# Designs tried in a protein design run: designed miniproteins, single chains, continued (2). Part 7

Each design is a single chain, and the fold is of that chain. pLDDT is the mean over its residues in the fold that is shown.

## One batch from the design tools (miniprotein)

Design m4225
Fold by ESMFold2-Fast:
Structure m4225 (fold): chain A 93 residues (1-93)
Amino acid sequence: KPSFAQLVQLARDIAAAMDADGRVSRDTVQQLLRQYVGDSVSDSVIRRVLDAVDRDGDGYLSPDEVVAAMGRLFPDLSAAQRAALGAVLRAGL
């Protein structure tokens, strides 16, 4: 299980990869998730979760969609922890 500190670092790396529109590609998020949690979560599960949160299907994720994906992958995250991850993602904008 990844620590909350590892998830914060993951969120910082995702924020650094966001474009001028405040969005990050699904491929980039998948690669970063694999880097941080690939030993705990399979590629098929990561892909399925990212497909589920990419509601417009354009291959890009907003900060809120990234938080939703992390919440699905790590259901033990508290509401306060999810809010903190969202704040880190938005601070990268």
Scores: mean pLDDT 80

Design m4226
Fold by ESMFold2-Fast:
Structure m4226 (fold): chain A 93 residues (1-93)
Amino acid sequence: MIEELRKLLEEFVEAVEAGDIEAFNKALKKMQELIDSLDLTPEQRQKLTSLLTAMSILAVAAMISEDEADRRGDIEAIRELGEEILEIVEEAL
Protein backbone atom coordinates (compact mmCIF):
# COMPACT_ATOMS: atom_id res chain seq x y z
CA MET A 1 0.00 0.00 0.00
CA ILE A 2 2.59 2.66 1.05
CA GLU A 3 4.89 1.55 -1.81
CA GLU A 4 1.97 1.85 -4.28
CA LEU A 5 1.15 5.36 -2.99
CA ARG A 6 4.84 6.38 -3.24
CA LYS A 7 4.93 5.11 -6.85
CA LEU A 8 1.74 7.08 -7.68
CA LEU A 9 3.26 10.25 -6.16
CA GLU A 10 6.39 9.75 -8.31
CA GLU A 11 4.20 9.24 -11.42
CA PHE A 12 2.27 12.42 -10.50
CA VAL A 13 5.48 14.51 -10.22
CA GLU A 14 6.88 13.04 -13.48
CA ALA A 15 3.62 13.88 -15.29
CA VAL A 16 3.77 17.49 -13.98
CA GLU A 17 7.44 17.85 -15.01
CA ALA A 18 6.55 16.50 -18.50
CA GLY A 19 3.41 18.66 -18.79
CA ASP A 20 1.44 15.45 -19.46
CA ILE A 21 -2.15 16.31 -18.48
CA GLU A 22 -3.49 12.79 -19.20
CA ALA A 23 -0.82 11.11 -17.03
CA PHE A 24 -1.39 13.75 -14.31
CA ASN A 25 -5.16 13.08 -14.23
CA LYS A 26 -4.58 9.30 -14.23
CA ALA A 27 -2.14 9.45 -11.29
CA LEU A 28 -4.44 11.82 -9.35
CA LYS A 29 -7.47 9.52 -9.86
CA LYS A 30 -5.51 6.45 -8.71
CA MET A 31 -4.26 8.31 -5.60
CA GLN A 32 -7.83 9.41 -4.76
CA GLU A 33 -9.13 5.84 -5.23
CA LEU A 34 -6.37 4.42 -3.00
CA ILE A 35 -7.01 7.01 -0.24
CA ASP A 36 -10.80 6.41 -0.46
CA SER A 37 -10.12 2.69 0.16
CA LEU A 38 -8.37 3.43 3.50
CA ASP A 39 -10.08 3.21 6.90
CA LEU A 40 -9.32 6.78 7.97
CA THR A 41 -10.64 9.00 10.74
CA PRO A 42 -12.72 11.99 9.52
CA GLU A 43 -9.84 14.33 10.47
CA GLN A 44 -7.25 12.29 8.50
CA ARG A 45 -9.62 12.13 5.49
CA GLN A 46 -10.19 15.92 5.53
CA LYS A 47 -6.44 16.63 5.78
CA LEU A 48 -5.60 14.20 2.94
CA THR A 49 -8.34 15.72 0.74
CA SER A 50 -6.94 19.22 1.42
CA LEU A 51 -3.37 18.09 0.59
CA LEU A 52 -4.48 16.41 -2.67
CA THR A 53 -6.40 19.58 -3.62
CA ALA A 54 -3.33 21.76 -2.88
CA MET A 55 -1.10 19.41 -4.94
CA SER A 56 -3.56 19.58 -7.87
CA ILE A 57 -3.58 23.40 -7.80
CA LEU A 58 0.25 23.54 -7.70
CA ALA A 59 0.47 20.96 -10.51
CA VAL A 60 -1.75 23.07 -12.80
CA ALA A 61 0.26 26.20 -11.88
CA ALA A 62 3.55 24.40 -12.66
CA MET A 63 2.28 23.07 -16.02
CA ILE A 64 1.07 26.50 -17.24
CA SER A 65 4.04 28.49 -15.86
CA GLU A 66 6.41 30.08 -18.39
CA ASP A 67 8.93 30.96 -15.64
CA GLU A 68 11.34 28.09 -14.85
CA ALA A 69 11.92 29.31 -11.26
CA ASP A 70 8.15 29.41 -10.50
CA ARG A 71 7.71 25.96 -12.08
CA ARG A 72 10.59 24.57 -9.98
CA GLY A 73 9.14 26.07 -6.79
CA ASP A 74 5.70 24.58 -7.49
CA ILE A 75 7.20 21.13 -8.16
CA GLU A 76 9.24 21.33 -4.91
CA ALA A 77 6.05 22.25 -3.00
CA ILE A 78 4.25 19.25 -4.61
CA ARG A 79 7.04 16.94 -3.39
CA GLU A 80 6.74 18.31 0.17
CA LEU A 81 2.93 17.83 0.16
CA GLY A 82 3.44 14.29 -1.16
CA GLU A 83 5.75 13.48 1.76
CA GLU A 84 3.10 14.78 4.22
CA ILE A 85 0.46 12.56 2.53
CA LEU A 86 2.76 9.53 2.96
CA GLU A 87 3.29 10.33 6.66
CA ILE A 88 -0.47 10.58 7.35
CA VAL A 89 -1.17 7.30 5.53
CA GLU A 90 1.69 5.53 7.39
CA GLU A 91 0.25 6.75 10.74
CA ALA A 92 -3.20 5.40 9.72
CA LEU A 93 -1.77 1.89 9.12
Scores: mean pLDDT 83

Design m4227
Fold by ESMFold2-Fast:
Structure m4227 (fold): chain A 55 residues (1-55)
Amino acid sequence: SAAEEAKRAAIEARRPETERAYREGFLNLGFDEELAERIARAFADIEVEIDLRAK
């Protein structure tokens, strides 16, 4: 439905901000930049997938 498509688009549109927030969080915990970026990408992908499945 159009409502489901809009919800999916909104969730996916938040991915870059979610990834950035995770990256900053891991950097603050003392992870190195490359590791923080890799973990943040994985966590953002998982969170987006969970949000998409949670409807």
Scores: mean pLDDT 81

Design m4228
Fold by ESMFold2-Fast:
Structure m4228 (fold): chain A 86 residues (1-86)
Amino acid sequence: ELEEAKKNKDVEKLVIIGLEYLGEGNYEKAKEAFTAALELDPKNVRALLGLAVAYYKLGNKEEAEELLKKAKELNESGAESVEEYL
């Protein structure tokens, strides 16, 4: 499914797959899915926020903070809700 979404360049599907992996606790696969989404759409706020959560859960707090800052520049309200979980 993840590889198919990457092949089809489906940003929305990649974001959904990333969120599914976050829910399952598979943070490495979540990171992969959100990274693929951002390669296609670098300003996708949902992918930036999801990737920030995945990095935080993997212990990469500095990278999580950088992604959260970028998301805030694009959509402040969405970034605020995710910060409460970081």
Scores: mean pLDDT 77

Design m4229
Fold by ESMFold2-Fast:
Structure m4229 (fold): chain A 76 residues (1-76)
Amino acid sequence: FTPLERAVFLAIARHHARNPENPVATVEEIAKELGVSRSTVERAIKRLEDAGVVIRTKEGVRLAPASPEVVEAAFA
């Protein structure tokens, strides 16, 4: 993954850690946190979704219920 894709993943992971009862982060929240455009975040999310490490919902994006091994392999 690119540094941007990793930054987007970590932003989603931080949102989940702070909001365990509502782990879905909006594209707008991530874009604002990282100081990038929504389209930039959407491209990164597509790559992370293709890799199976995040899931898109109608409201935003959340971490996939992937095994730790899959997540570690993606960022190795």
Scores: mean pLDDT 73

Design m4230
Fold by ESMFold2-Fast:
Structure m4230 (fold): chain A 79 residues (1-79)
Amino acid sequence: MPLLIKYLAEESLRIAEKILQYGKQKNDEEIVKLAEELIENSRKAIEAADRGDFETAYQYFEKARKLGKELKKKIDEFE
C-alpha cells in the first residue's frame, strides 16, 4: 500500500531528526553519523514511493529500520 509505506518512512524521518538532535546534545559523533544515514535512507524510501517504485521503497525502508534498531541498542546501552 503506497500510502502506508510513505507514512512509515515519514515517521522514521521524524524519529531520525530527534535522534540527530540528541546525538548533537550528547556530542556523540557515532550517533550523529547513524542518524544522518537513517535520514538519508528514509528520504530515499519516500522518493521511491512517490515514483511508484515500491520494491525500492521497501528496500530503503528496511535499511532505515535496521539503522533505527542499531541506534536504539546504542542509546539503550547508556540507559
Scores: mean pLDDT 79

Design m4231
Fold by ESMFold2-Fast:
Structure m4231 (fold): chain A 58 residues (1-58)
Amino acid sequence: MSLTELLKEAQEYVDKNPKLLEELSKIAAELLKKNPDNPIESLTEAYKEIIEKAKKEE
């Protein structure tokens, strides 16, 4: 899955639940601290985690 596709899916979930935006920011910040040399990989993982959390609802 491309970063653009993940961003679109994550944005749809965030639009339905704005609290996910705050959680996404926290996850992204934590992952960026652990892997500052690969920001794209950190962002990709953050988007995946948010999508997975949203899917757990249904």
Scores: mean pLDDT 76

Design m4232
Fold by ESMFold2-Fast:
Formats: structure tokens, C-alpha cells, sequence
Structure m4232 (fold): chain A 64 residues (1-64)
């Protein structure tokens, strides 16, 4: 449970909130949380988060 940095902890929390919003079908809220999380992460991790976000949102929209 050792925290690396406050920014990484905040990013992790935002990713969790985005994931919950995604599961509830609130795509706009999910995008907001994921984008905020990405802004707190290093470029490589931010790119991975944005890619994952686009993929998951597309999957949810396709099922709709």
C-alpha cells in the first residue's frame, strides 16, 4: 500500500471513477474522468489510457 506519488494516486482514483461511469453507461462522465487521469500521467501511460478509453467507449456504444 505504499503510494508512489499523489498524482498517480489521484489518477488511479479517476480511472476507477471513469470505469464505474462506463459500466453505468455514462459515457460523457467516463470520458471526463479518463481525460483528467491521463493529464496526470506520464505521456506513455496517458496515451495508453486514452487508447483504452476510446476502445471501451466504442464497445459500449456498439452494443447500444
Amino acid sequence: HMLPTPEQVKADLLLMMGYLALKEGDLETARRYFEQAASLLPPDEAERVRRWMEEKIAEVEKKK
Scores: mean pLDDT 76

Design m4233
Fold by ESMFold2-Fast:
Structure m4233 (fold): chain A 70 residues (1-70)
Amino acid sequence: MINEHELEAAVHELAAAVYKTLGDLEGARRHLEEAIAHLEKALADPSLSEEEKALLRNQLAALREELARL
């Protein structure tokens, strides 16, 4: 089951996409920063499998790259 921090990250990632569509790059940046923070908290869960950790790290890397492109 997705933990609360993964869900929060997904919500902020979706919000960032909406703000980018509207041309609000400041709003997009703020929501990407929140999504990154929540994914970092999700990765602190010691019950995660190596596969789940790899998936979350890949998502985190993708969001950091997107933030760097704004």
Scores: mean pLDDT 83

Design m4234
Fold by ESMFold2-Fast:
Structure m4234 (fold): chain A 90 residues (1-90)
Amino acid sequence: AEEHLRLGEEAEERGDYRTAAIHYLEAAIEYLKKGDILGALEALKKAAEAASKVSEELKKKILEAMEAAAAGDIEKAIELAEEVRRELEE
């Protein structure tokens, strides 16, 4: 999780918002799998901010993942984060 947060920050520094969002989503998924909801929400927030520079539609899906995580629906949060990550990789 920490490694992906750092890689996301480095990508943002060079203006690579797509790569930044991918790394932040990877960090969020790792936090969700560990049950670290606060870490996941922070990573999802960073992912949404980066994704907003690429696609408003993908940003909205990340916000839905944040809502799912905050509600304790970890499976849905992971599914949404994985879907957005896949779309960003294309």
Scores: mean pLDDT 85

Design m4235
Fold by ESMFold2-Fast:
Structure m4235 (fold): chain A 64 residues (1-64)
Amino acid sequence: MEEEFRKKVDEILEKVRAGEITPEQALKELKEFFDSLPEEEKKRYAPLLVAGMLEAVAASIDLP
């Protein structure tokens, strides 16, 4: 399940980098996915969610 969470984060971030979705949409999708997880999984994956959100914001700020 952790691997699937990582894949979902990477997929969303790649879409942001490709310009297919906005960072705001990416953050919404990440939150929706996180909220769908059981409480035990949320505690485990919270650091990965934070990292993914920071990466999405960085992709928006560090545009060429």
Scores: mean pLDDT 71

Design m4237
Fold by ESMFold2-Fast:
Structure m4237 (fold): chain A 66 residues (1-66)
Amino acid sequence: LTPEELEELRKLNEEFLKEYLPKAEEAYKNKDEKLAEEVKKKEGEKRVELAKFLGLPPEELERARK
């Protein structure tokens, strides 16, 4: 990875965490299964996007979807 790619990845990760981490924490505190599932699904989707950005092989992308 280039330093430029790492900087972009860091920004994307910070924005994602800022948006979804409070929701995940709230779901955990309130035991809100629906919210927890929604956050988990969004986290999975973001993880796949990050894997694509990093140029990971399709095998790793399939693994992330499980």
Scores: mean pLDDT 68

Design m4238
Fold by ESMFold2-Fast:
Structure m4238 (fold): chain A 75 residues (1-75)
Amino acid sequence: SEAEKAYEEGKKYKERGEELLKEGKYEEALEEYEKAIAAYEKALALDPNHEEAKENLFEVSVNHLKAAVLLVLGP
């Protein structure tokens, strides 16, 4: 379904963000997390009961905040 496609797209952006975060590329990680958030929001707009999308949206939002803090403070 379109909701499942949006969810899988969100997972790809989430994984890219995690790789970039691991490499210390915080600005790029933030951009990928923002794309993941948009994709998960699209999945939830199409299927409001998609529990995995809701959980991953929360997780990515936390990681986005973490990356933003690391960008400001430096490692």
Scores: mean pLDDT 85

Design m4239
Fold by ESMFold2-Fast:
Structure m4239 (fold): chain A 79 residues (1-79)
Amino acid sequence: MEDEFVQAVVEGLRHRQEAEEAKKKGDYEKAIEHYNRALESFRRALELARKLGDQRAVEYLERQIKNLDAEIEKLKKEL
């Protein structure tokens, strides 16, 4: 479970970085795709954090998910 949690967080951060790179290039469709993949990974990490009872990780991941949802909605306005 701990290894799965770390992998989910790392995958989420990687997808977020890919989304930010696509956004810088003006590729908003690709940015949205990568942000959605980051959301999937962070939601998986959030479920694992809740099972582990790691309240600090839960709060961090809930904040990341909220920020990504807002960024996706902002980018959709550019399409």
Scores: mean pLDDT 86

Design m4240
Fold by ESMFold2-Fast:
Structure m4240 (fold): chain A 57 residues (1-57)
Amino acid sequence: GLEKLVAASDDQLDAAGAALAAGDVELARRILKTAGLEEVPSLEELSEAGRLQRQRR
C-alpha cells in the first residue's frame, strides 16, 4: 500500500518516478521490488507516493 511506498528510500522513489515519467512501468516495478516491496503498487499509488514525498520536503 501507500505506506510501504512512502517508506521506500528517496533514491528508490526518484528512480521509480523517473521510469514512470519515461513510460517504463516495468522498470519502475523492478526498482520497487529491489527496494523490498513484496506487493507491486498500482500506477496511481506510485504517483500519489511521489506527490506526498515532494509535499513533505
Scores: mean pLDDT 64

Design m4241
Fold by ESMFold2-Fast:
Structure m4241 (fold): chain A 68 residues (1-68)
Amino acid sequence: MGLPTDAEILEALGLMYLGFGNYLESQGRYDEAAEAYEKAADLFEQSGNTDMAEIARKKAEEAREKAK
């Protein structure tokens, strides 16, 4: 299939956004952290890493709850 061969790049970007979200959450920037985690989840989903996508989505949900 003509799918992107760069799944490792997508996973690396997902990990970067996951780490950035963790940093933002530690700074009390929960809305920004949630956005970073959602971006990470989308990147993991695109790479086919469903487990990491689910983890990132849970972190985004928790961050949004803390922002309220």
Scores: mean pLDDT 81

Design m4242
Fold by ESMFold2-Fast:
Structure m4242 (fold): chain A 68 residues (1-68)
Amino acid sequence: GLDEAVKDITDAGKSGKGKITVKLSDGTVFEFDASDATKTTGAILAVIGEEPEKVEVTIDDKKKVYYN
């Protein structure tokens, strides 16, 4: 579920490479470089805090969809 979305965002942030897009089911979109620790943390906190029904995580051109 959402734990896997958080793991993917966290792993990308640790690599510091690539573009991350996180889309929440409410239409909220985060788009940032993986090297941006502040935005990486903000996206993780939004997923954990809001517990959205669905999260789409795109790292570069690879999209994964996670459900709560």
Scores: mean pLDDT 82

Design m4243
Fold by ESMFold2-Fast:
Structure m4243 (fold): chain A 79 residues (1-79)
Amino acid sequence: SMHAEKAEQLIAEGEKAFAAGDYETAIALYEEAARAGRSDLEVQIRALSNLGLAALAAGDVERAKAAGEQVRELRAQLA
C-alpha cells in the first residue's frame, strides 16, 4: 500500500540520519514511520525497533524502554 511504501521511505531516511549521528532526526523519522505503517505490523515493528536504538544512542532510556515494550506487544500479535 502507499502507506507501507511511505513508512519504508521514512525508515530509510531515519537510517541515513542515524548513520550521520543525528539521533533526534532519526527518532522523529522513525515515529512518523511507525504512524504511517500502522496497518502493517512488520513495518511498525521495524520502525519502533529502530526508534529504540536511536533513543538509546541519544541517551533517552525512557523512550527506548517504551519503544521496546511496543515492539514486544506487536511481536506477540505476529506469533
Scores: mean pLDDT 86

Design m4244
Fold by ESMFold2-Fast:
Structure m4244 (fold): chain A 105 residues (1-105)
Amino acid sequence: MEEAKRRLREAVEKLAEELGLNESERTGLFEALDLVIERSSAEELRRMVEESPSPREAMRLIMEELYRLALEEPNVARYAALMLTFGAVAWIVGEDVEEIKRRVE
């Protein structure tokens, strides 16, 4: 699944460039992506690539998966870390957290 990981990283980089993000903001997006890559199955990563027609949609799918991972996390500290990352990414890219939550539900 190196191809799927590479395509997702390319999409995040393009979005960061389009939004004119600083180094700290860009790092936040890649930290969120790395959490998704580390904790998602190869099939889930492949689906995200296939279903994302744009860098922004790829980021929305990354956020949906990050939120799903948080809901499935039984450890409170890890849940809090995932939710903080989710909220930070939403703020950085200008996405409504309630819209992304509705996409998972």
Scores: mean pLDDT 84

Design m4245
Fold by ESMFold2-Fast:
Structure m4245 (fold): chain A 76 residues (1-76)
Amino acid sequence: MEPLDVAIERLREALERARRAGDTALSAQLLVSIARLHREMGDFETARRYAEEALELAREAGSPTADEAEEVLREL
């Protein structure tokens, strides 16, 4: 198992917890992190989906994470 697979699994667990708590800003940050890891794996379609969701949530929260999500989308 590559280190990226382990990191994605842990981030997905954290994301589920953040979503359950209603933490929109943290959910956006975790989605950006997951998108970046999928990009590093070459899974550009999956990375794009996570980055688009992150951008939507970051804009809702007024978080600077929106800029990071836009960067990920530009690099896909």
Scores: mean pLDDT 84

Design m4246
Fold by ESMFold2-Fast:
Structure m4246 (fold): chain A 59 residues (1-59)
Amino acid sequence: SEELKKKLLEAIGRLLNIIGDRYELKLKGTLTPEKEEELNKKIEEELKKIKEYEEKIKK
């Protein structure tokens, strides 16, 4: 499905943006433990979505 492929690419894009934001905060020394936990949860959610979309595309 083209819709599933689009959702997969969008989820990958969101994942990369979150990783980039986390890295920028680490470089600035402004990444609090609370913010790191928040961003790590968002990363986990996007990784879960990516896995679900990949499984649906392979069917």
Scores: mean pLDDT 86

Design m4247
Fold by ESMFold2-Fast:
Structure m4247 (fold): chain A 62 residues (1-62)
Amino acid sequence: MQEGEGEYGGSKAKAVVNGSEITVEVLSAKNKESGEKAKLIAAINARQKALEAQKAEYLAKL
């Protein structure tokens, strides 16, 4: 399970990747647009961490 955080325009969001599922939660939103952008950033960061963890696992088996 990997987590990512996103901030944009005073809004904050958190995303969690659990296997094939991703859950994105807005922690605080200054407005709708900044909240949506914070969600996108959080999702990108969570997916990046998941990919890094998978890469490390594959490299350990080489």
Scores: mean pLDDT 80

Design m4248
Fold by ESMFold2-Fast:
Formats: sequence, C-alpha cells, structure tokens
Structure m4248 (fold): chain A 65 residues (1-65)
Amino acid sequence: SERERRELEKRREELVREMEDLERERARLLASGGEEAQQRAKELDREMERKAEEIQELIQRLHDL
C-alpha cells in the first residue's frame, strides 16, 4: 500500500541521515588521532554496519511491495 511504502521510505531516510551523522563523527575521530579515537571509530563501524543491514532489509521490503 502507499501508506506502507511511505512508512518504509521514511524509516530508510531516517537511517540514511543517522549513517551520515555517524560517518561525520567517525571522520572527526580519525582526524583527532590516538588509540582511543581508533577504537571508537571501530565501534562506529559496527553501528554503521547494523544500520546498513536494516537499510538493506527496508529496500528489500520496498521491492517486495
């Protein structure tokens, strides 16, 4: 349905914005240097991977509609 499509698209858009925020934070951490910053960047990589998986699932659901 159009309503379901819009809800899935909205969730995807929200996740994309969250990913952009995480990418910017990761870039700042890597620019600052240090072991703690590198470890935090790795933690963000994991968060981003999980969000990427959710985005992929949403895209698949949109294709199945």
Scores: mean pLDDT 85

Design m4249
Fold by ESMFold2-Fast:
Structure m4249 (fold): chain A 88 residues (1-88)
Amino acid sequence: AEETVEALREAILRNYEEKGPFEAVLSAYGASLAARRDGHEEVAEELDKFAKEIALDYAKQQGLSPEDAEKLYETARKEAEARFAADE
């Protein structure tokens, strides 16, 4: 549901403010993995896109390149996948 995605985005932005950009990107991608597990592919795609947007926004704020944003996203994605596999 659109409202559910918006609530998750708000929670992820709070994580950005409290714990920093890496944890925010990781939380966004982790939520995307959970949505896919539960059969919510469209929600998963929106959350994955949001994770990429957070990484890109952080890179812009720090004067970093889009390639640095991609590296942050890839690193957070690998960590989220590892945590997701462990949560069985």
Scores: mean pLDDT 80

Design m4250
Fold by ESMFold2-Fast:
Formats: structure tokens, sequence, C-alpha cells
Structure m4250 (fold): chain A 65 residues (1-65)
């Protein structure tokens, strides 16, 4: 689906802009973003971005390690 590839690209750009160490991958019908060793500020910013993307697409799963 074009939407999954678009959301994956948007999440990679967002993680880079936030300065977060993030792994982004497509798993089945979902786009998974995994935050590694993130600060509280980075987590809050990524959570806001994920909420906005899920309002539009409903495809994103956020995981924190």
Amino acid sequence: SFERELVEALLRMAATAVGADAEVRIEGDKVIVILKNSSEEQKKEMERIVKLLNEAYGLVELRVE
C-alpha cells in the first residue's frame, strides 16, 4: 500500500528531525516505530506525531525500548 510507504517515510523524517534513535519498519498492515534510549522530550514529540498520523491513517504502532 502506498499509504504504508508514505507513513514509513514520514516517520523516518520525523525521527531525524526530533533527533531520536528510531527503527521504522513495515509489519503486515502496520508501520512500527521503535524508539531506543529516547529522552522524555523526544518521546512526547514522537507520541504527538504518531497521534496525528493515526488520526489520518490508523497504521502506526509506537514501541519504546
Scores: mean pLDDT 86

Design m4251
Fold by ESMFold2-Fast:
Structure m4251 (fold): chain A 62 residues (1-62)
Amino acid sequence: MYPSGEELVKMANEMMKELGEPLLSDAVKEALIAADEANRDTAPGIAFVARAVVLTLIKKEK
């Protein structure tokens, strides 16, 4: 139901392309994937919210 961390990275990269910005750094990709993996089984809802917040920050900052 919730997108994986890798899917969030893909979505963020698509948004970055629309903004004419460079693609996400490796460190940010790792953070999104780690957050997804750590919370996927125990708290998928919290993982989803955390991923959405990180994705929003990624779209804004360079």
Scores: mean pLDDT 60

Design m4252
Fold by ESMFold2-Fast:
Structure m4252 (fold): chain A 76 residues (1-76)
Amino acid sequence: SAEEYFEEGKRYRELGDKAFEAGDYETAIDYYVEAERHYEKALELDPEHEEARRNLEETQANLLKAAVKLSVPPRP
């Protein structure tokens, strides 16, 4: 169901956030990509699911932040 995909997306996003907070940006990206896929599936089943759309957009923004962290060397 759309709700089941949405809930799984949230779980992956939380794992991504935890990895991001730990400075593990590669793991954060992997989890954010999984979250994005699940939110997209939720929206395929329910295009009017506003929470899934907002969470997808937030996840995509966080994915970009994690990718930027990997492209920038750590500060001395």
Scores: mean pLDDT 84

Design m4253
Fold by ESMFold2-Fast:
Structure m4253 (fold): chain A 98 residues (1-98)
Amino acid sequence: ASPDDAETAEAARAVGRALGAAGMRLAHLDLPPDPAAPVTVVILATAEGVPVAVVLDADPARAEALAEELGRETGAGIHARFTVTAEVARALAEGLAA
């Protein structure tokens, strides 16, 4: 990883810590071994827009399916979806678990 990638990963870990402290949970984690590979991030939020859970998966279709199922179980909806690298996703997950 480049120094810029390491800085981005540390920022993602700090964001994960803040979100975890606010009550956001890591609902699913399946990361590819390549740190540069794409990972789909799906954030679930209440009707009021409060984030409650995140799904991280290398397979976009699996990420969407798991998020829809979790939404049915919790009453939360899909609030945001985006793509990050596996290194950034891992750092975010580590922060959420702290």
Scores: mean pLDDT 81

Design m4254
Fold by ESMFold2-Fast:
Structure m4254 (fold): chain A 75 residues (1-75)
Amino acid sequence: SVEEQLKNAVTEEDAEAAVKDIIENSDNTPLVVAGLLLLSMIGDKELQKKYLEEIAKNSKDPDTRALAKRLLEKV
């Protein structure tokens, strides 16, 4: 059922943790990629945009900021 599929969906808590991890570890490419893939699974596109904007503004690594900005253009 749809409800059973949602049990494996990204929660807001999981998404918020991923945003924090990306920002705090923005130079860790495998972690950043894994976190961005998790965020791409969010069904709420406005919430996804909000998280990508936070990453683009607050990440210290310029490549991570650039990637978040490119992803924002596709949401």
Scores: mean pLDDT 77

Design m4255
Fold by ESMFold2-Fast:
Structure m4255 (fold): chain A 67 residues (1-67)
Amino acid sequence: GAERFARAVAESRRLAAENPERAAITREVGERLRAIGDALDEGLAYARATGDLEAGLALAGALSGGK
C-alpha cells in the first residue's frame, strides 16, 4: 500500500544521497521544468489578453529559452 510506496521513495532518495551529483541534476531538471511551465502560463495569459495564440507561444518560447 501507501506505506510500502513511501518506503520505496525514501530508499530511492537515500540512494540518491550516495550520489549527490544525481540529486543536483534532478533538482536542476525540476527547476527547468518549472520555469518552462511558468513561461507557458505567461504565454497563455498573453494570448488570452491579445487573442493571439502565436504571439503567446512566441513569448513562452522566449521566456523558456526554447524554440
Scores: mean pLDDT 70

Design m4256
Fold by ESMFold2-Fast:
Structure m4256 (fold): chain A 92 residues (1-92)
Amino acid sequence: SKELVDELLSMAELAISNGGSVEVQVDGGTVTIILSGLDPVTATGVALRGIGLSLDGYDVEVRIEGGTVTLIVGGLSEQEAQELAKRIQALA
């Protein structure tokens, strides 16, 4: 949905604006967004927003590993996954 995509883009932009980096991977209808080089406040903020998406019913898994936040987004068509990945890659 537009809401999911807009929120994910906003989270990636927040990470980049705070000195982090973004990597994106696609496997069928699953997009993995890796936000790295994050300070603890930014990492916590992004992780909480990802958890919020999961609580809102989106297929989003959040992993936090020492300044890296990984968002695993499922439930997409292959085309939707590719378009989301392209938009996120354009921010890097």
Scores: mean pLDDT 88

Design m4257
Fold by ESMFold2-Fast:
Structure m4257 (fold): chain A 83 residues (1-83)
Amino acid sequence: DKFKKQLEEAYEKGKKEGAELTKKLGAEETKKILEKLKKELEEILKKAEENGDLTSAVELLRKLFEAYIEGVEEGIKEVLEKE
């Protein structure tokens, strides 16, 4: 279950960091940065998978990144809604 723990940790870290960054910079600025990086990384990973015979490591990295991003998005949402 080591990979599932890594995903959980990535998500939780993203959530905490996303919330803190949103409190300091604001949701608009944080979300713009996040969206740009998310799109750029997604394109890079997609092309790497197409052009190289990359191992399951690429899939693992992509899932870890997605978990972290999901966490950041949740952190932003919580700060905005202040629940």
Scores: mean pLDDT 75

Design m4259
Fold by ESMFold2-Fast:
Structure m4259 (fold): chain A 55 residues (1-55)
Amino acid sequence: KELEKLKLQNEVLALYLAGLSQQEIGDELGISPATVSKILKELKEKYPEFFKKLE
């Protein structure tokens, strides 16, 4: 479902901003690190300005 996808993307983003690695995020959410990497890539493409402010 769309809401489930948005919830997962939000959880991945929150953990990434907290400083967790892709492996740690995957372990926390029960998904593969490759899936985490894909989600982060999609988020960076949609919100590049947001990620630039975290430098």
Scores: mean pLDDT 74

